# Designed miniproteins, single chains, continued (3), part 55

Each design is a single chain, and the fold is of that chain. pLDDT is the mean over its residues in the fold that is shown.

## One batch from the design tools (miniprotein)

Design m9896
Fold by ESMFold2-Fast:
Structure m9896 (fold): chain A 65 residues (1-65)
Amino acid sequence: MTLNEKIGEAAGIPSGVAGQMIDTVSDLTGVSRTEAAEALLRIAEEHPDWSPLELLDRAIEELKK
């Protein structure tokens, strides 16, 4: 599975939406897409009941300098 597919499965969202979330986190925080994807996957696995917006907000908060 790709990171997009793993995030989608953990969060209950389509892999295309997971890809858009990765790009959004990367663009807003300045981290690489790989780092953004790893953070989103970790947060989704820790919080399987969270909405995509909650996952985005948390990832941005953690990765912002």
Scores: mean pLDDT 81

Design m9897
Fold by ESMFold2-Fast:
Structure m9897 (fold): chain A 60 residues (1-60)
Amino acid sequence: MKELLEKAVEVLKQKGKTLPEELQKKLYDLVKGLPAEQAEKFLEALLEGDIETALKILEE
């Protein structure tokens, strides 16, 4: 999980996008606490650079 998460953040940086710093610090803990289906959707949104959808998944 953590390695996939770090890879997703790196892909976002390469696309010229970034997550809020507060979320970056808590990202692993937040995703670890999500149901597997939500965690997968969150990672997919990050890999596609859809930060808005990723944030919405974390709030649900």
Scores: mean pLDDT 70

Design m9898
Fold by ESMFold2-Fast:
Structure m9898 (fold): chain A 64 residues (1-64)
Amino acid sequence: MSMTKVVKVKKDADPKKLVEEYGISLEKAREILSHNAEEQKFLDGEIISGGVKDGKVVKLETVE
């Protein structure tokens, strides 16, 4: 069995930790933490919410 891992991130998380853990840019990390998925989807789509950890794609979702 194989599932895409969903990672729930708190809004107060360190964006630099997201860069190191998920291989996204600092700007993308800040956007994930500052915007809800709906807002980010309207602007630029799912790439902002996506990251890579240990060679696997993960979905980053802000906990509210």
Scores: mean pLDDT 60

Design m9899
Fold by ESMFold2-Fast:
Structure m9899 (fold): chain A 75 residues (1-75)
Amino acid sequence: SSMEELARKLYEEILRVLDKIPDEAVRERLRREVEETYKAFMATDPNSLQSSILLARLLALKVEAETLVKIAEKK
């Protein structure tokens, strides 16, 4: 499904940028949250409100990771 494809792409993109985050504690927290959120999404009914909430959470985690990398690159 398109939602599963989007979730997989978000998961892969976030994992790709995590290694660029210099703070180890922040990197490990985000890695854990991304993995847990993605696993929860894959175990959830795709036609549920919960599935949409989990997808939105993946989008928020992607934005957070990219923002942290951007901030680090400017220093």
Scores: mean pLDDT 85

Design m9900
Fold by ESMFold2-Fast:
Structure m9900 (fold): chain A 76 residues (1-76)
Amino acid sequence: SAAKERLRASIEEMLREGASGPTNPEADLAAAVAAGISREEAERAIEEMEKGGGVRVSIGASPEVIRAVMEAARAA
């Protein structure tokens, strides 16, 4: 619950900043791996967001946003 709320807040903040990023999950996966998150966990988090009918946004290289995505995926 809290993890999902945090993820939604992070995505809303990115959209507010005009982060209409490229829908490139490979870039997000590379950023997650660089932040110490496993590629498999990052892939699962992205898949969960897509399965939920969510808008695909570039997570970028923000480790905190990536961690929020991973936490939300585990909570879902």
Scores: mean pLDDT 53

Design m9901
Fold by ESMFold2-Fast:
Structure m9901 (fold): chain A 83 residues (1-83)
Amino acid sequence: GPPLTEEQLEELFVYGAIRKAYEHSDVSPELEKKLEELVQLFKEGKITREQVIEELARLIPQVSKEELSKAGREAVETALKKA
């Protein structure tokens, strides 16, 4: 198939970070709603991936920004190896 677009790579990064955040918390319905709102704001171009990482670390302080960013990068690298 065609190579992944920059937009698709950025989305994969964000989903990788969110998945890592879920591993470090008991996700309440309220937290899940806030995470869904972050994804929507990112898809609408209203916030950057760096701002998503900052808000995730604020909502789930058990995980560091560095761990979230690493998870996002690993998700992108995995997708690129399969493409």
Scores: mean pLDDT 79

Design m9902
Fold by ESMFold2-Fast:
Structure m9902 (fold): chain A 55 residues (1-55)
Amino acid sequence: SDEVLAAIAERVGLSVEEVRLILYNTRAALRLYLSGRVSAEQVNAARRLAREAGL
């Protein structure tokens, strides 16, 4: 749900849109990382929290 994505976004310091791209769009996630907009730690934390939430 959007509420779960918002909770993940708040915990990792990213926007809901950035979390959605990280979880559901592998190419966009890679572009965000390579452009320096997100850190590897933020990507890994978002994916871990999504897995824990059943996403």
Scores: mean pLDDT 86

Design m9903
Fold by ESMFold2-Fast:
Structure m9903 (fold): chain A 59 residues (1-59)
Amino acid sequence: SITIATVTVTAAPSASDAALKAQATAAIQAAYPNLQVVAVKLTSKAGSTATFTAILTPK
């Protein structure tokens, strides 16, 4: 029971990729509170948005 989730976050002009990844991870964890986030990867960055793909497993 592996879940793959995609999240798009607003890329603030001053935000580092690490900060955007932390924001994306928090958003995914909030959306899936009963799942464990195993991996989060930046998959695209366009304009003011950054898209991340996450892999989640049951806790």
Scores: mean pLDDT 81

Design m9904
Fold by ESMFold2-Fast:
Structure m9904 (fold): chain A 77 residues (1-77)
Amino acid sequence: GLTLDKNEYTVGPATIAGSTTPGAKITVTAPNGTKYEATADKVGAFTLEVNTTLPGVYTVTAEKGGKSETKEFTVSA
């Protein structure tokens, strides 16, 4: 499954981290539709920097082998 280390952030640059299926494609989608991408490592860990300048709900999607799982985190002003 997809797990996020943190589900709440304050506006500004943030390091998004979590775990999922090894080698899965990670996509973070901002409220305005901007996308950030990363790939989970051999143990399923991932980190990526996201410029969380927009408050709102951000979506994290992990995809591997035709399966996808989605989690959300919230950014507050």
Scores: mean pLDDT 84

Design m9905
Fold by ESMFold2-Fast:
Structure m9905 (fold): chain A 69 residues (1-69)
Amino acid sequence: SIDENLEILREAGVPEEFLKKVRDTLQKHKDSKLEVIRYLPGLVEEAAALVREGRDPSNLLRSIEGLLP
């Protein structure tokens, strides 16, 4: 679940503004064929997986930020 992965990132100290932008982007474009909607959930899942493994998600978070408005 995207919400579960966003909660993992919140617990890891990722800013609320960043998490809100991800959630808002997915909600606004949920039925869109845009590339950002296609890849964004998978990138968030990978970032959450890195956090679960005790690894630094910073490079993935930077990539996600580049996809957000």
Scores: mean pLDDT 80

Design m9906
Fold by ESMFold2-Fast:
Structure m9906 (fold): chain A 60 residues (1-60)
Amino acid sequence: SMIEKRRKYLDERYKELKEKIDSKALLEQINSWYEDLKAILDQEEKRRKEEEARKKELLG
């Protein structure tokens, strides 16, 4: 799904940034960014599952 692709991209990007960045201040910002985006993706996944359930009901 699109959400799974976004999660994979986020995880890969987070890992890459942690490997390249040696500043504690920037790493703290990256950690905050990662957690915030994970929360947003979790919310979007829940919303899309509800939409898919409604769509399946309409399609039989």
Scores: mean pLDDT 79

Design m9907
Fold by ESMFold2-Fast:
Structure m9907 (fold): chain A 66 residues (1-66)
Amino acid sequence: MKELTLENMKKLVELGQIDSALNVAEYLLLKKEYETALEILRMILEVDPDNEKARKLLEEVQKMLE
């Protein structure tokens, strides 16, 4: 199930549907699933490195993981 979610997120990011991927990452942060949120945020930043929202969420996740 986790691997299927990451596969679907990768496809969304590659298709440029960044807002959808960001919404999933925010949902996972609310659930404290920091590792999966981190992977999604990294995928977003590979395609859109200047995305301010993704960068802020990534910083928050990194602080939680220390």
Scores: mean pLDDT 78

Design m9908
Fold by ESMFold2-Fast:
Structure m9908 (fold): chain A 96 residues (1-96)
Amino acid sequence: MKVFEETLTLKAESDQKAVVTVRLRAKEGGPVRVKVIVENSATGQKKEKEAELAPGEEVELRFEFDVKAGQTVTFKVTIEASENAEGIETRVELKD
């Protein structure tokens, strides 16, 4: 089940690496399996990572994309969870 969706937009001033960091924390209430998908709109490239979180566990997933000077790039972040989805805290950051 999809539990989170966010878009992050970057205008690249130089050729650089954009890093999308997704931080996930499971609340008390049992283990949660999560799939995180990040799509680069400029290239159509998708990157996926999966994690299993124990109650109270936090994980940081990093997704790196090459961006070129003058590009405006939108990253779409989607998170899917199997069980205990209401117990997931999500934070997404974009660094360039």
Scores: mean pLDDT 76

Design m9909
Fold by ESMFold2-Fast:
Structure m9909 (fold): chain A 91 residues (1-91)
Amino acid sequence: SEAVRLAEELVRAIEEGAAPEEIAELLKRLIEAIEANPESPASAEAERLFLEAMLPVAERAAAGDARARRIVAAIERALAETLRAKLEALL
């Protein structure tokens, strides 16, 4: 349920206008929680909550909303950093 808790905090941060850096940090923690138990129903629920929250943000970003663009950019950066860390660990 740590994954669900982090997903709920991330959704709240997005809705309440938290800084992009805070959203990125919460996403990194969420990814870690999901990867610790990827097959759990809690991880599936956390992923669903995140994706449902991100769909309207992505749509607003595509329409030119400045804040939505900053959120998308922060999330893309966090995902890229997570991928880099995984690739470095593999080497």
Scores: mean pLDDT 83

Design m9910
Fold by ESMFold2-Fast:
Structure m9910 (fold): chain A 55 residues (1-55)
Amino acid sequence: SPLDEQVQQLRELSQKYLQALKDKAPQEELKKIQKEIQEKNDEYMKLLREEEERK
């Protein structure tokens, strides 16, 4: 489902962020990953609302 796909992408981004922290990546790179996580979370919440409205 679209929700399962979004959850998987969020997990992958979270792991990427944790790896970047371990690698002591620049703050700009960390902010970019955080923005990607936020955007994916917003899409997930939108899809979740649409699925609940169909029930």
Scores: mean pLDDT 81

Design m9911
Fold by ESMFold2-Fast:
Structure m9911 (fold): chain A 61 residues (1-61)
Amino acid sequence: SRTPFSPQLRQDIYDSLRNMINSIYNQSLKRAEKAGDEEKKKQIEEDYQKMLKLLDEEEKK
């Protein structure tokens, strides 16, 4: 996009997104742990890592 963001504002946006992803990850992981669902835990961890990689690639622009 052509919208000029300061480096600080850009960083704050990506930090907020990471915090949101971390919150969702922690809640989902606790539910899977309580259910004893090891396959679901693996799926949650894979999704978490993929989302973080996507954010890292976007942040590098």
Scores: mean pLDDT 79

Design m9912
Fold by ESMFold2-Fast:
Structure m9912 (fold): chain A 83 residues (1-83)
Amino acid sequence: MTKELSELLAKIYEKQGKLDLAKKYRELGNSQPDNLELTQKLLDELLKELKVPQSVIDELRRNSRNELEFRQQALQLAKQKFE
């Protein structure tokens, strides 16, 4: 999940012309693939860059059975918003 979040966030920064930031996030995802703190940080940054309202995030949490399901659903939402 960390690598997938990192790659999606990097693509968003590339579209914004922030190539240095995109490279940094790709390197982070490759260096720490199973880091839960990094996964949460990348997810928070991704939702912020896509301007997802807090109410939508709160609803997603309410509909998720656990933190893993929340992260999977949030990543799916981010992919849909990016496309």
Scores: mean pLDDT 77

Design m9913
Fold by ESMFold2-Fast:
Structure m9913 (fold): chain A 71 residues (1-71)
Amino acid sequence: SRADRLIAYLESMLGRPLSPEARAALREVVERHPHLSVEEIARRLAPPLLARRDQPITAALVREIADRELA
């Protein structure tokens, strides 16, 4: 699916798996933005997530970043 491709890309970039809660939040983000490609979502979300890679990536953090970057 589109969401599974995004999750796999972000996990590869972070070098670690995301929590089930963070993955669920990313699926919600993809579903809320049907007009954006996976590549465009990844381009906008990857830099702020990588900047925070030394802390836990929570569902709340994913939603916060998506709300700012994909508005």
Scores: mean pLDDT 84

Design m9914
Fold by ESMFold2-Fast:
Structure m9914 (fold): chain A 59 residues (1-59)
Amino acid sequence: MSAEELRRLDRDIREGRISRAELRRLGKAAGMSVAQVRRLIREGREEDLLVRAYLNSQS
């Protein structure tokens, strides 16, 4: 997952437009389930989620 794709996902989250497919991709990149991804977004912790996905993508 690229930095550009992560920027688009951040925008989609902020706009409330994130799809189920995007949630699955983000979860896979972050090493988390879709349920865990939804929980972090609900808690306003999407930055932690995006940082984790980015760092895992650099490995």
Scores: mean pLDDT 78

Design m9915
Fold by ESMFold2-Fast:
Structure m9915 (fold): chain A 73 residues (1-73)
Amino acid sequence: DFGDEVAKRSQEVAKKYGVSIGAADVYVTAEDELGKEVAEKILKEAQSKSSNSGRLRLIMVELYYKALLEKEK
């Protein structure tokens, strides 16, 4: 099931990078939609701006949305 695969990958990403499952979910979605390089850039930029898990996730969601819009242009 797609949801189970995302959940497992999110768990691995969260452990690897020391981020919340919510932030890892955004990373996995960005990797699948925009590629690994874009996902890594989103994560690193968010980590540079906040150490708070909730704010980190929000920043990642905003960066993902902007990258998605730029790809569709």
Scores: mean pLDDT 80

Design m9916
Fold by ESMFold2-Fast:
Structure m9916 (fold): chain A 68 residues (1-68)
Amino acid sequence: SSEMEKLLESFVEMARQLAADLRARGFSREQIRAVLEAMVAWFVSQTPLSPEEVARLRAAVEELVAEV
């Protein structure tokens, strides 16, 4: 749905901002990955996501970690 797409976009933007903040504070790529993976696990536990939507979040985390 449009609402779900906006929610996913908001989550990815929050994750991007957090990753940038952690990088600026000197966290390693591995530490940032662990934090972002924990965020995805939490979000998936709280939100009824399809397998496709979960895959999109995992792909977004991989892209964000690659930017670190």
Scores: mean pLDDT 85

Design m9917
Fold by ESMFold2-Fast:
Structure m9917 (fold): chain A 97 residues (1-97)
Amino acid sequence: SENHKLIDEFKQSVINFAKRFAKEHNVPQSVLDQVLDAIERLKEALLEADPSPREIAVMFTALVLTMIGLEQSLSALQAADAFIQELDAFTEDVRRR
C-alpha cells in the first residue's frame, strides 16, 4: 500500500538520524543496536495498525523534533536512552489504536 512506502521512508529517515548521531557522538555499537531495534519495533507496530498518512506524518514529525531536542539537551548516552524511551512510547501509542 502507499502507507507501506511512507512508513519505510520515515523509518529510513529515523535510522539515518540514529546512525549519524552514533557516529558523531562515538556511541557504542551495542547502544546504536538498541536504538535500531526500537525503530524496528515502531515500524512493525505502524505496519500492523496501518494508520492514515496524516497520522504517520504527524507522528514522525513529532518524533524527529523530539530526538533533535534530546540530542541538543542531553549527553550522548542519555540522549540514546531517551531515544529508545520515546520510540517505545510511540510504539505503545500506535498499538493502542
Scores: mean pLDDT 87

Design m9918
Fold by ESMFold2-Fast:
Structure m9918 (fold): chain A 65 residues (1-65)
Amino acid sequence: SSAREEVRAVAAELRRLEAELKDVEITSEEEEKALAAKLEAPSKRLEALRAEDPEVVREVSAELA
């Protein structure tokens, strides 16, 4: 399913961004806003996919773990 592939791609991207962001020390409000902006689009997309098919999102998340 193309939806499952999209969920996998978005979840993997979020994981990479979260791992990258954990290595960054947030020392300013500007830095915090930049981090929020990086996560905003993929987070919204994943939430939309989860609302449409929560089981597929759960399965893909388990696969990536």
Scores: mean pLDDT 74

Design m9919
Fold by ESMFold2-Fast:
Structure m9919 (fold): chain A 60 residues (1-60)
Amino acid sequence: SSAVTEAVVRAVREALAARPLSAAETRDLAIGTARELGADLVQVRVGPDGSLLEVRAVVR
């Protein structure tokens, strides 16, 4: 859903503003944020700088 995708993007941007993240940390944060919102991530792609390049989520 677009609302969950927007929330995941926002959470990752806020985390990156506070400290550098590895690609693995960004991926784990995205998955965790979606799960807390009652959704599953079906696709996530992360850049080498920890930036979120693609995210797709489905609400359960």
Scores: mean pLDDT 79

Design m9920
Fold by ESMFold2-Fast:
Parts: C-alpha cells; sequence; structure tokens
Structure m9920 (fold): chain A 90 residues (1-90)
C-alpha cells in the first residue's frame, strides 16, 4: 500500500466514516433505480447527502454513532426528496 493508505489505516475513524458514506451512496443508487432517476440527478444527490454527512463529521468531530444516526435519517428522507425532485423535473 502507499504511505497515504498506511496513514489512513492508522486513523481508523477515517476508514469507518468512508464506509458510512459508501453505504449511503449505495442506498441512493438503489432508490435511483426504483424511481428511474437521470444519472445527473443521482450524482447531485450523492454529492448533497455525502456532503451533509461529511460536514457533520468535520463540525462535530468524529462521532461514529451520531454519524450512523445521521446516515439513517438521510436514508429516511431520500424517497421524499426524490419525489419532490421529480415534480420539479417534470
Amino acid sequence: MSEESKKLAEEGKEGKFRELIKELEEEIDKLAKEYGLPEEVVEKLKESAGGVLAAYLAHKGASEEEARKLKEKIKEQLPKVIEELKKYLE
């Protein structure tokens, strides 16, 4: 592995938070398939949701439990956000 990868592994929190963001992106992909969203909208949703989670982690300091709760809250809101977006795209 590169020196950067070794350094990130030593900071176990970074890897765990990256995993949470990945899980959120996978959920967005799943919902996008169900709702038939354009790729452009899917990318914006990933950036927005991932950005919110990342900003929370940066502001709060590393709290895995709170990050997981925020991820779940975002997942709960995603279908509602998608339905609203579809109204504006039509």
Scores: mean pLDDT 67

Design m9921
Fold by ESMFold2-Fast:
Structure m9921 (fold): chain A 83 residues (1-83)
Amino acid sequence: SALDEQLEEAREEGFREGERLTKEVGAEETRKILEEREEEFERILAEAAARGELTGAAEVARALLEAYREGVLEGIEKVLAEE
């Protein structure tokens, strides 16, 4: 499905970015960046929900963010295993 393709793409992008960032700035800083971005995203979604602005697209956005997050964490682990 289109969603399955988008989830796979998001995970792959996360993996590449996580690997690259971890090599450049280290695992701790990469995790910090990921956590800050995820917190801001959830805050934005919570505000939209409070205003009744959430649509089915918000559920897709959350799924894509989770796939991206999984990819980043896998990228971090790959670099740490190579150290």
Scores: mean pLDDT 80

Design m9922
Fold by ESMFold2-Fast:
Structure m9922 (fold): chain A 74 residues (1-74)
Amino acid sequence: HMTEDEILEEFKKEASKYLTPEEIEKIVQYFKDFVDGGYTKEAILKVTKKMLDEGVSEKALEFFHLLVQRYLDA
């Protein structure tokens, strides 16, 4: 059991070892787009496509998917 805020704080702490604060902020914004899309597989696909279209790095995309997975497992 973890709240969305707790998951985001844990994610930010872990990601800060590999990503800049600006990259983390972008991933958090994409995660909010996923949440606004209703936590569905369709929302994951739409946000992933948006990230790819916007030229997000492979590493940032991987961290976005890890964040989504942690949320769904919580």
Scores: mean pLDDT 78

Design m9923
Fold by ESMFold2-Fast:
Structure m9923 (fold): chain A 72 residues (1-72)
Amino acid sequence: SDRTRRRHEIYLRIMDEVAPKFNAEMAARVQQAQAQQLSSDQQRQFAIEQLVALADMNSEVYNRALEILEEE
């Protein structure tokens, strides 16, 4: 449907702006973690930081989607 196509186009536009930054940050962190033998506490902290970063990204995508939909 036209509505589905338009929502998909909005999603792709937002992801083109947000995903490269998020992916680069996550890739760098994963590479750093894999280069070191992390303790259980360090592994737990790393997992928490990844979840926080994902939540922050989702919030940014949501806010950008609202702005685009409001300007329609």
Scores: mean pLDDT 74

Design m9924
Fold by ESMFold2-Fast:
Structure m9924 (fold): chain A 117 residues (1-117)
Amino acid sequence: MAALREEALRAAEAHARLPAELARAESEAEILAAQGALNDAMVAALRRALAAAAELGVEADLHADLREDWTREGDRLRAAASLRITTADGRLIAEGEGVGTREGGAVSAESSARGAE
């Protein structure tokens, strides 16, 4: 449904705000840069999943699950996000995962995405 697609996108946008709040006591530029890359990857994964669902004609029956975890241990900050999109009967349409890490002033980001088989 269009409403479900809009809710999934709004959830991704809402999660994009959490990194800015967590960055308040940190080196803001480095943390926000890593999170920006993570968020861009997750938005790209969501758009890819919606396109795949459209090709399969299952847009009306989509379920989206977006999860985000933040872990801080001393000077190490890790942000991980996962997006999973299925049909109503549980068939996987697409999934995406992104990780951003800061440790001792070093910033890295990685992402992966999978489509339907």
Scores: mean pLDDT 58

Design m9925
Fold by ESMFold2-Fast:
Structure m9925 (fold): chain A 65 residues (1-65)
Amino acid sequence: MSEEEVEREIAQTERDLADMRGELAALQKRYEATTDPEEKRRLEHEMAVLHTAIGILEAALAFLR
């Protein structure tokens, strides 16, 4: 890979991370607003999945840097 290709991959991954962090923030806001225990449970699972995905991409960014 060229440095230019690595830089483009880093930039794309940073955008993907920003989008996922935004999604996580939206789920967190919904979790705080809801009073339905089943909705809270679903949101907790969705947030856990996003946390895992974010962690994987953060590790990938650390590797590319």
Scores: mean pLDDT 82

Design m9926
Fold by ESMFold2-Fast:
Structure m9926 (fold): chain A 81 residues (1-81)
Amino acid sequence: AVPSPGELLEAISEIHELLLKDPEKALEKMRELAKRLPADVAERVLAAIDEIERNKASKEEILKRVGEMAGEIVAALNALL
C-alpha cells in the first residue's frame, strides 16, 4: 500500500534524523520506504541508493541525494493522487 501523507512525513523525518547519526541506517530506512511506493518510483529510488552505496558517498552527498529522492517521491505521489 502507498504510504499516507502522515506516514511519509514521519518516515522522511526519521530518515533525516538518522542521516546525522548513521547514514547507512538512513539508507536502509529509505529502501524500506521505497518498497511501499509504486514500482517505477521504487526502482528509481533503489537505483539511487545503490549508486550512493557503491560510490562510498560522503555524508554531505548522502544528505543531498536523500533530499532529492524525497522530493521525487512527493512529486510522483502528487501526480498519482
Scores: mean pLDDT 74

Design m9927
Fold by ESMFold2-Fast:
Structure m9927 (fold): chain A 100 residues (1-100)
Amino acid sequence: SSLVEKALELLEEFRELVEEYSKERNVPESVKQNQLDAIEELKKELEENKDNLEKQRQVIRQAATLVQLVLQEIEKYYPEDKETIERLREILEELLELAR
């Protein structure tokens, strides 16, 4: 499914941003691991539901919610990190479009 492929690409980019941001900002390991585990679970659910469009859209909305929560945290504590904020906003917008 092209929708699943695009969503997995966005989730992989989101995972990479979480890894990079966590290193640069010295985020607690437990917080980073919880976010990474949530991303991997969403990827797994997409891969297991390749033939269920309704479930794919539900998982993509869950992914968008997770991106939004991380985005809000970064905006609150590190508002100067404009590059990470802008890229997370782009990922959020693309995920929301895929779930329409």
Scores: mean pLDDT 87

Design m9928
Fold by ESMFold2-Fast:
Structure m9928 (fold): chain A 67 residues (1-67)
Amino acid sequence: MEEDVASLRGGLADLRAAIEAKADPQTLANLDTAVRLQLVGLEILDPETAARLKPEVDALTAAANAY
């Protein structure tokens, strides 16, 4: 579980860095997909922690899709 939370946080950091770097839409889509899959996995293992991280996932997903 801790490793799953760390993986999701790492994915969020990578996605945020890619958005700030103005990466191509395909790179942003790939990172967004990875982050969303990590969130789904965490929702199964720890729904409460997933619920706390979901707003950040949603915000970064919206930012990535705006490109």
Scores: mean pLDDT 79

Design m9929
Fold by ESMFold2-Fast:
Structure m9929 (fold): chain A 61 residues (1-61)
Amino acid sequence: SMDELKKKEEEIVKKRKKEVEKIKSDMKNEDPLQVTIELFKVLADTSDELLKLKLEYRQKV
């Protein structure tokens, strides 16, 4: 259902926000450019995971 899809999207976003905070904490003494690159990778992975979830739900309709 669409409500289950939204709940799964929210769980993915919540998990990825924790991952971002961990990266910021772990890399606080690293080069800011490298930190930014790692954060962009998390954003890309999050986007891909959300897209795959939406595509799976669309194929079942």
Scores: mean pLDDT 82

Design m9930
Fold by ESMFold2-Fast:
Structure m9930 (fold): chain A 110 residues (1-110)
Amino acid sequence: MQQQLDALIDAAKNVLTAVFNNESVDKLREIIEEQLAKLSKVLSEGEVKLVRSVFDYVIKLWEAGEPPEKIAEAFAAHLRELMIISEWPESDIERLEQAIVDHYKELKAK
């Protein structure tokens, strides 16, 4: 579980960093595919598909011209719902939420 959580946190941070750096949609898609490939080594095929749906939603918001703040909020909310549905421990959900909030604050300060 800890390796899975750490990998998911790293993937979320990398995607948020790309969004806040105003990377192109093509570059964001590239980063997402790289993160999903890493996650496929530690998550089940079903879990990877759920994470892909969350990342696809992030791309849709980015293509629609939503501000990075709104994309970050939606991303965090959808990952939280995914973890709840997948019956992850509350402590793991809290750790992911805190990691996203901390990383978002660091990105916003730049």
Scores: mean pLDDT 79

Design m9931
Fold by ESMFold2-Fast:
Structure m9931 (fold): chain A 70 residues (1-70)
Amino acid sequence: SRAERLAEVESVHADLRGIVEEEPPERAQAIVDAATALLLRRYAGDPEVEALIRERHAELRALIAAKAAA
């Protein structure tokens, strides 16, 4: 269901947030971008899920940028 797909995106986002906290910015960015590309391919054609994936990607990119600036 869409609810299950949305929950999967949120679960992956939680894991990626941990990666952003643990890894250097460049490595975190590579992992986050790769995972986002895989999710967008997996859920292609579901605009609500795609919108959530892009929103979470933007949040993670902002956290990585803040970490890189510190």
Scores: mean pLDDT 87

Design m9932
Fold by ESMFold2-Fast:
Structure m9932 (fold): chain A 81 residues (1-81)
Amino acid sequence: SSEILKIEREFDLELLTAYREGKISLETLQELGKLKREMAEKKASLEEYIEALRKFAEEKRDSDPVLAEILEKYVEKLEEA
């Protein structure tokens, strides 16, 4: 849907902005990119994708709190879509 595409674009912009500001490491962004690719390759449902993102955010909460916050907002928007 156009709503999901808008959420994806906003998420990508928030990640890029935080990375450019030095708030997110390249390594963590690469790990997130790998997770997103794996979910797409498996043709994961939206539910499965949301669960995977929540787990990733929880794992990164202490080491990368800005990324965890961005992921939590993204997941909330996906659930409301």
Scores: mean pLDDT 85

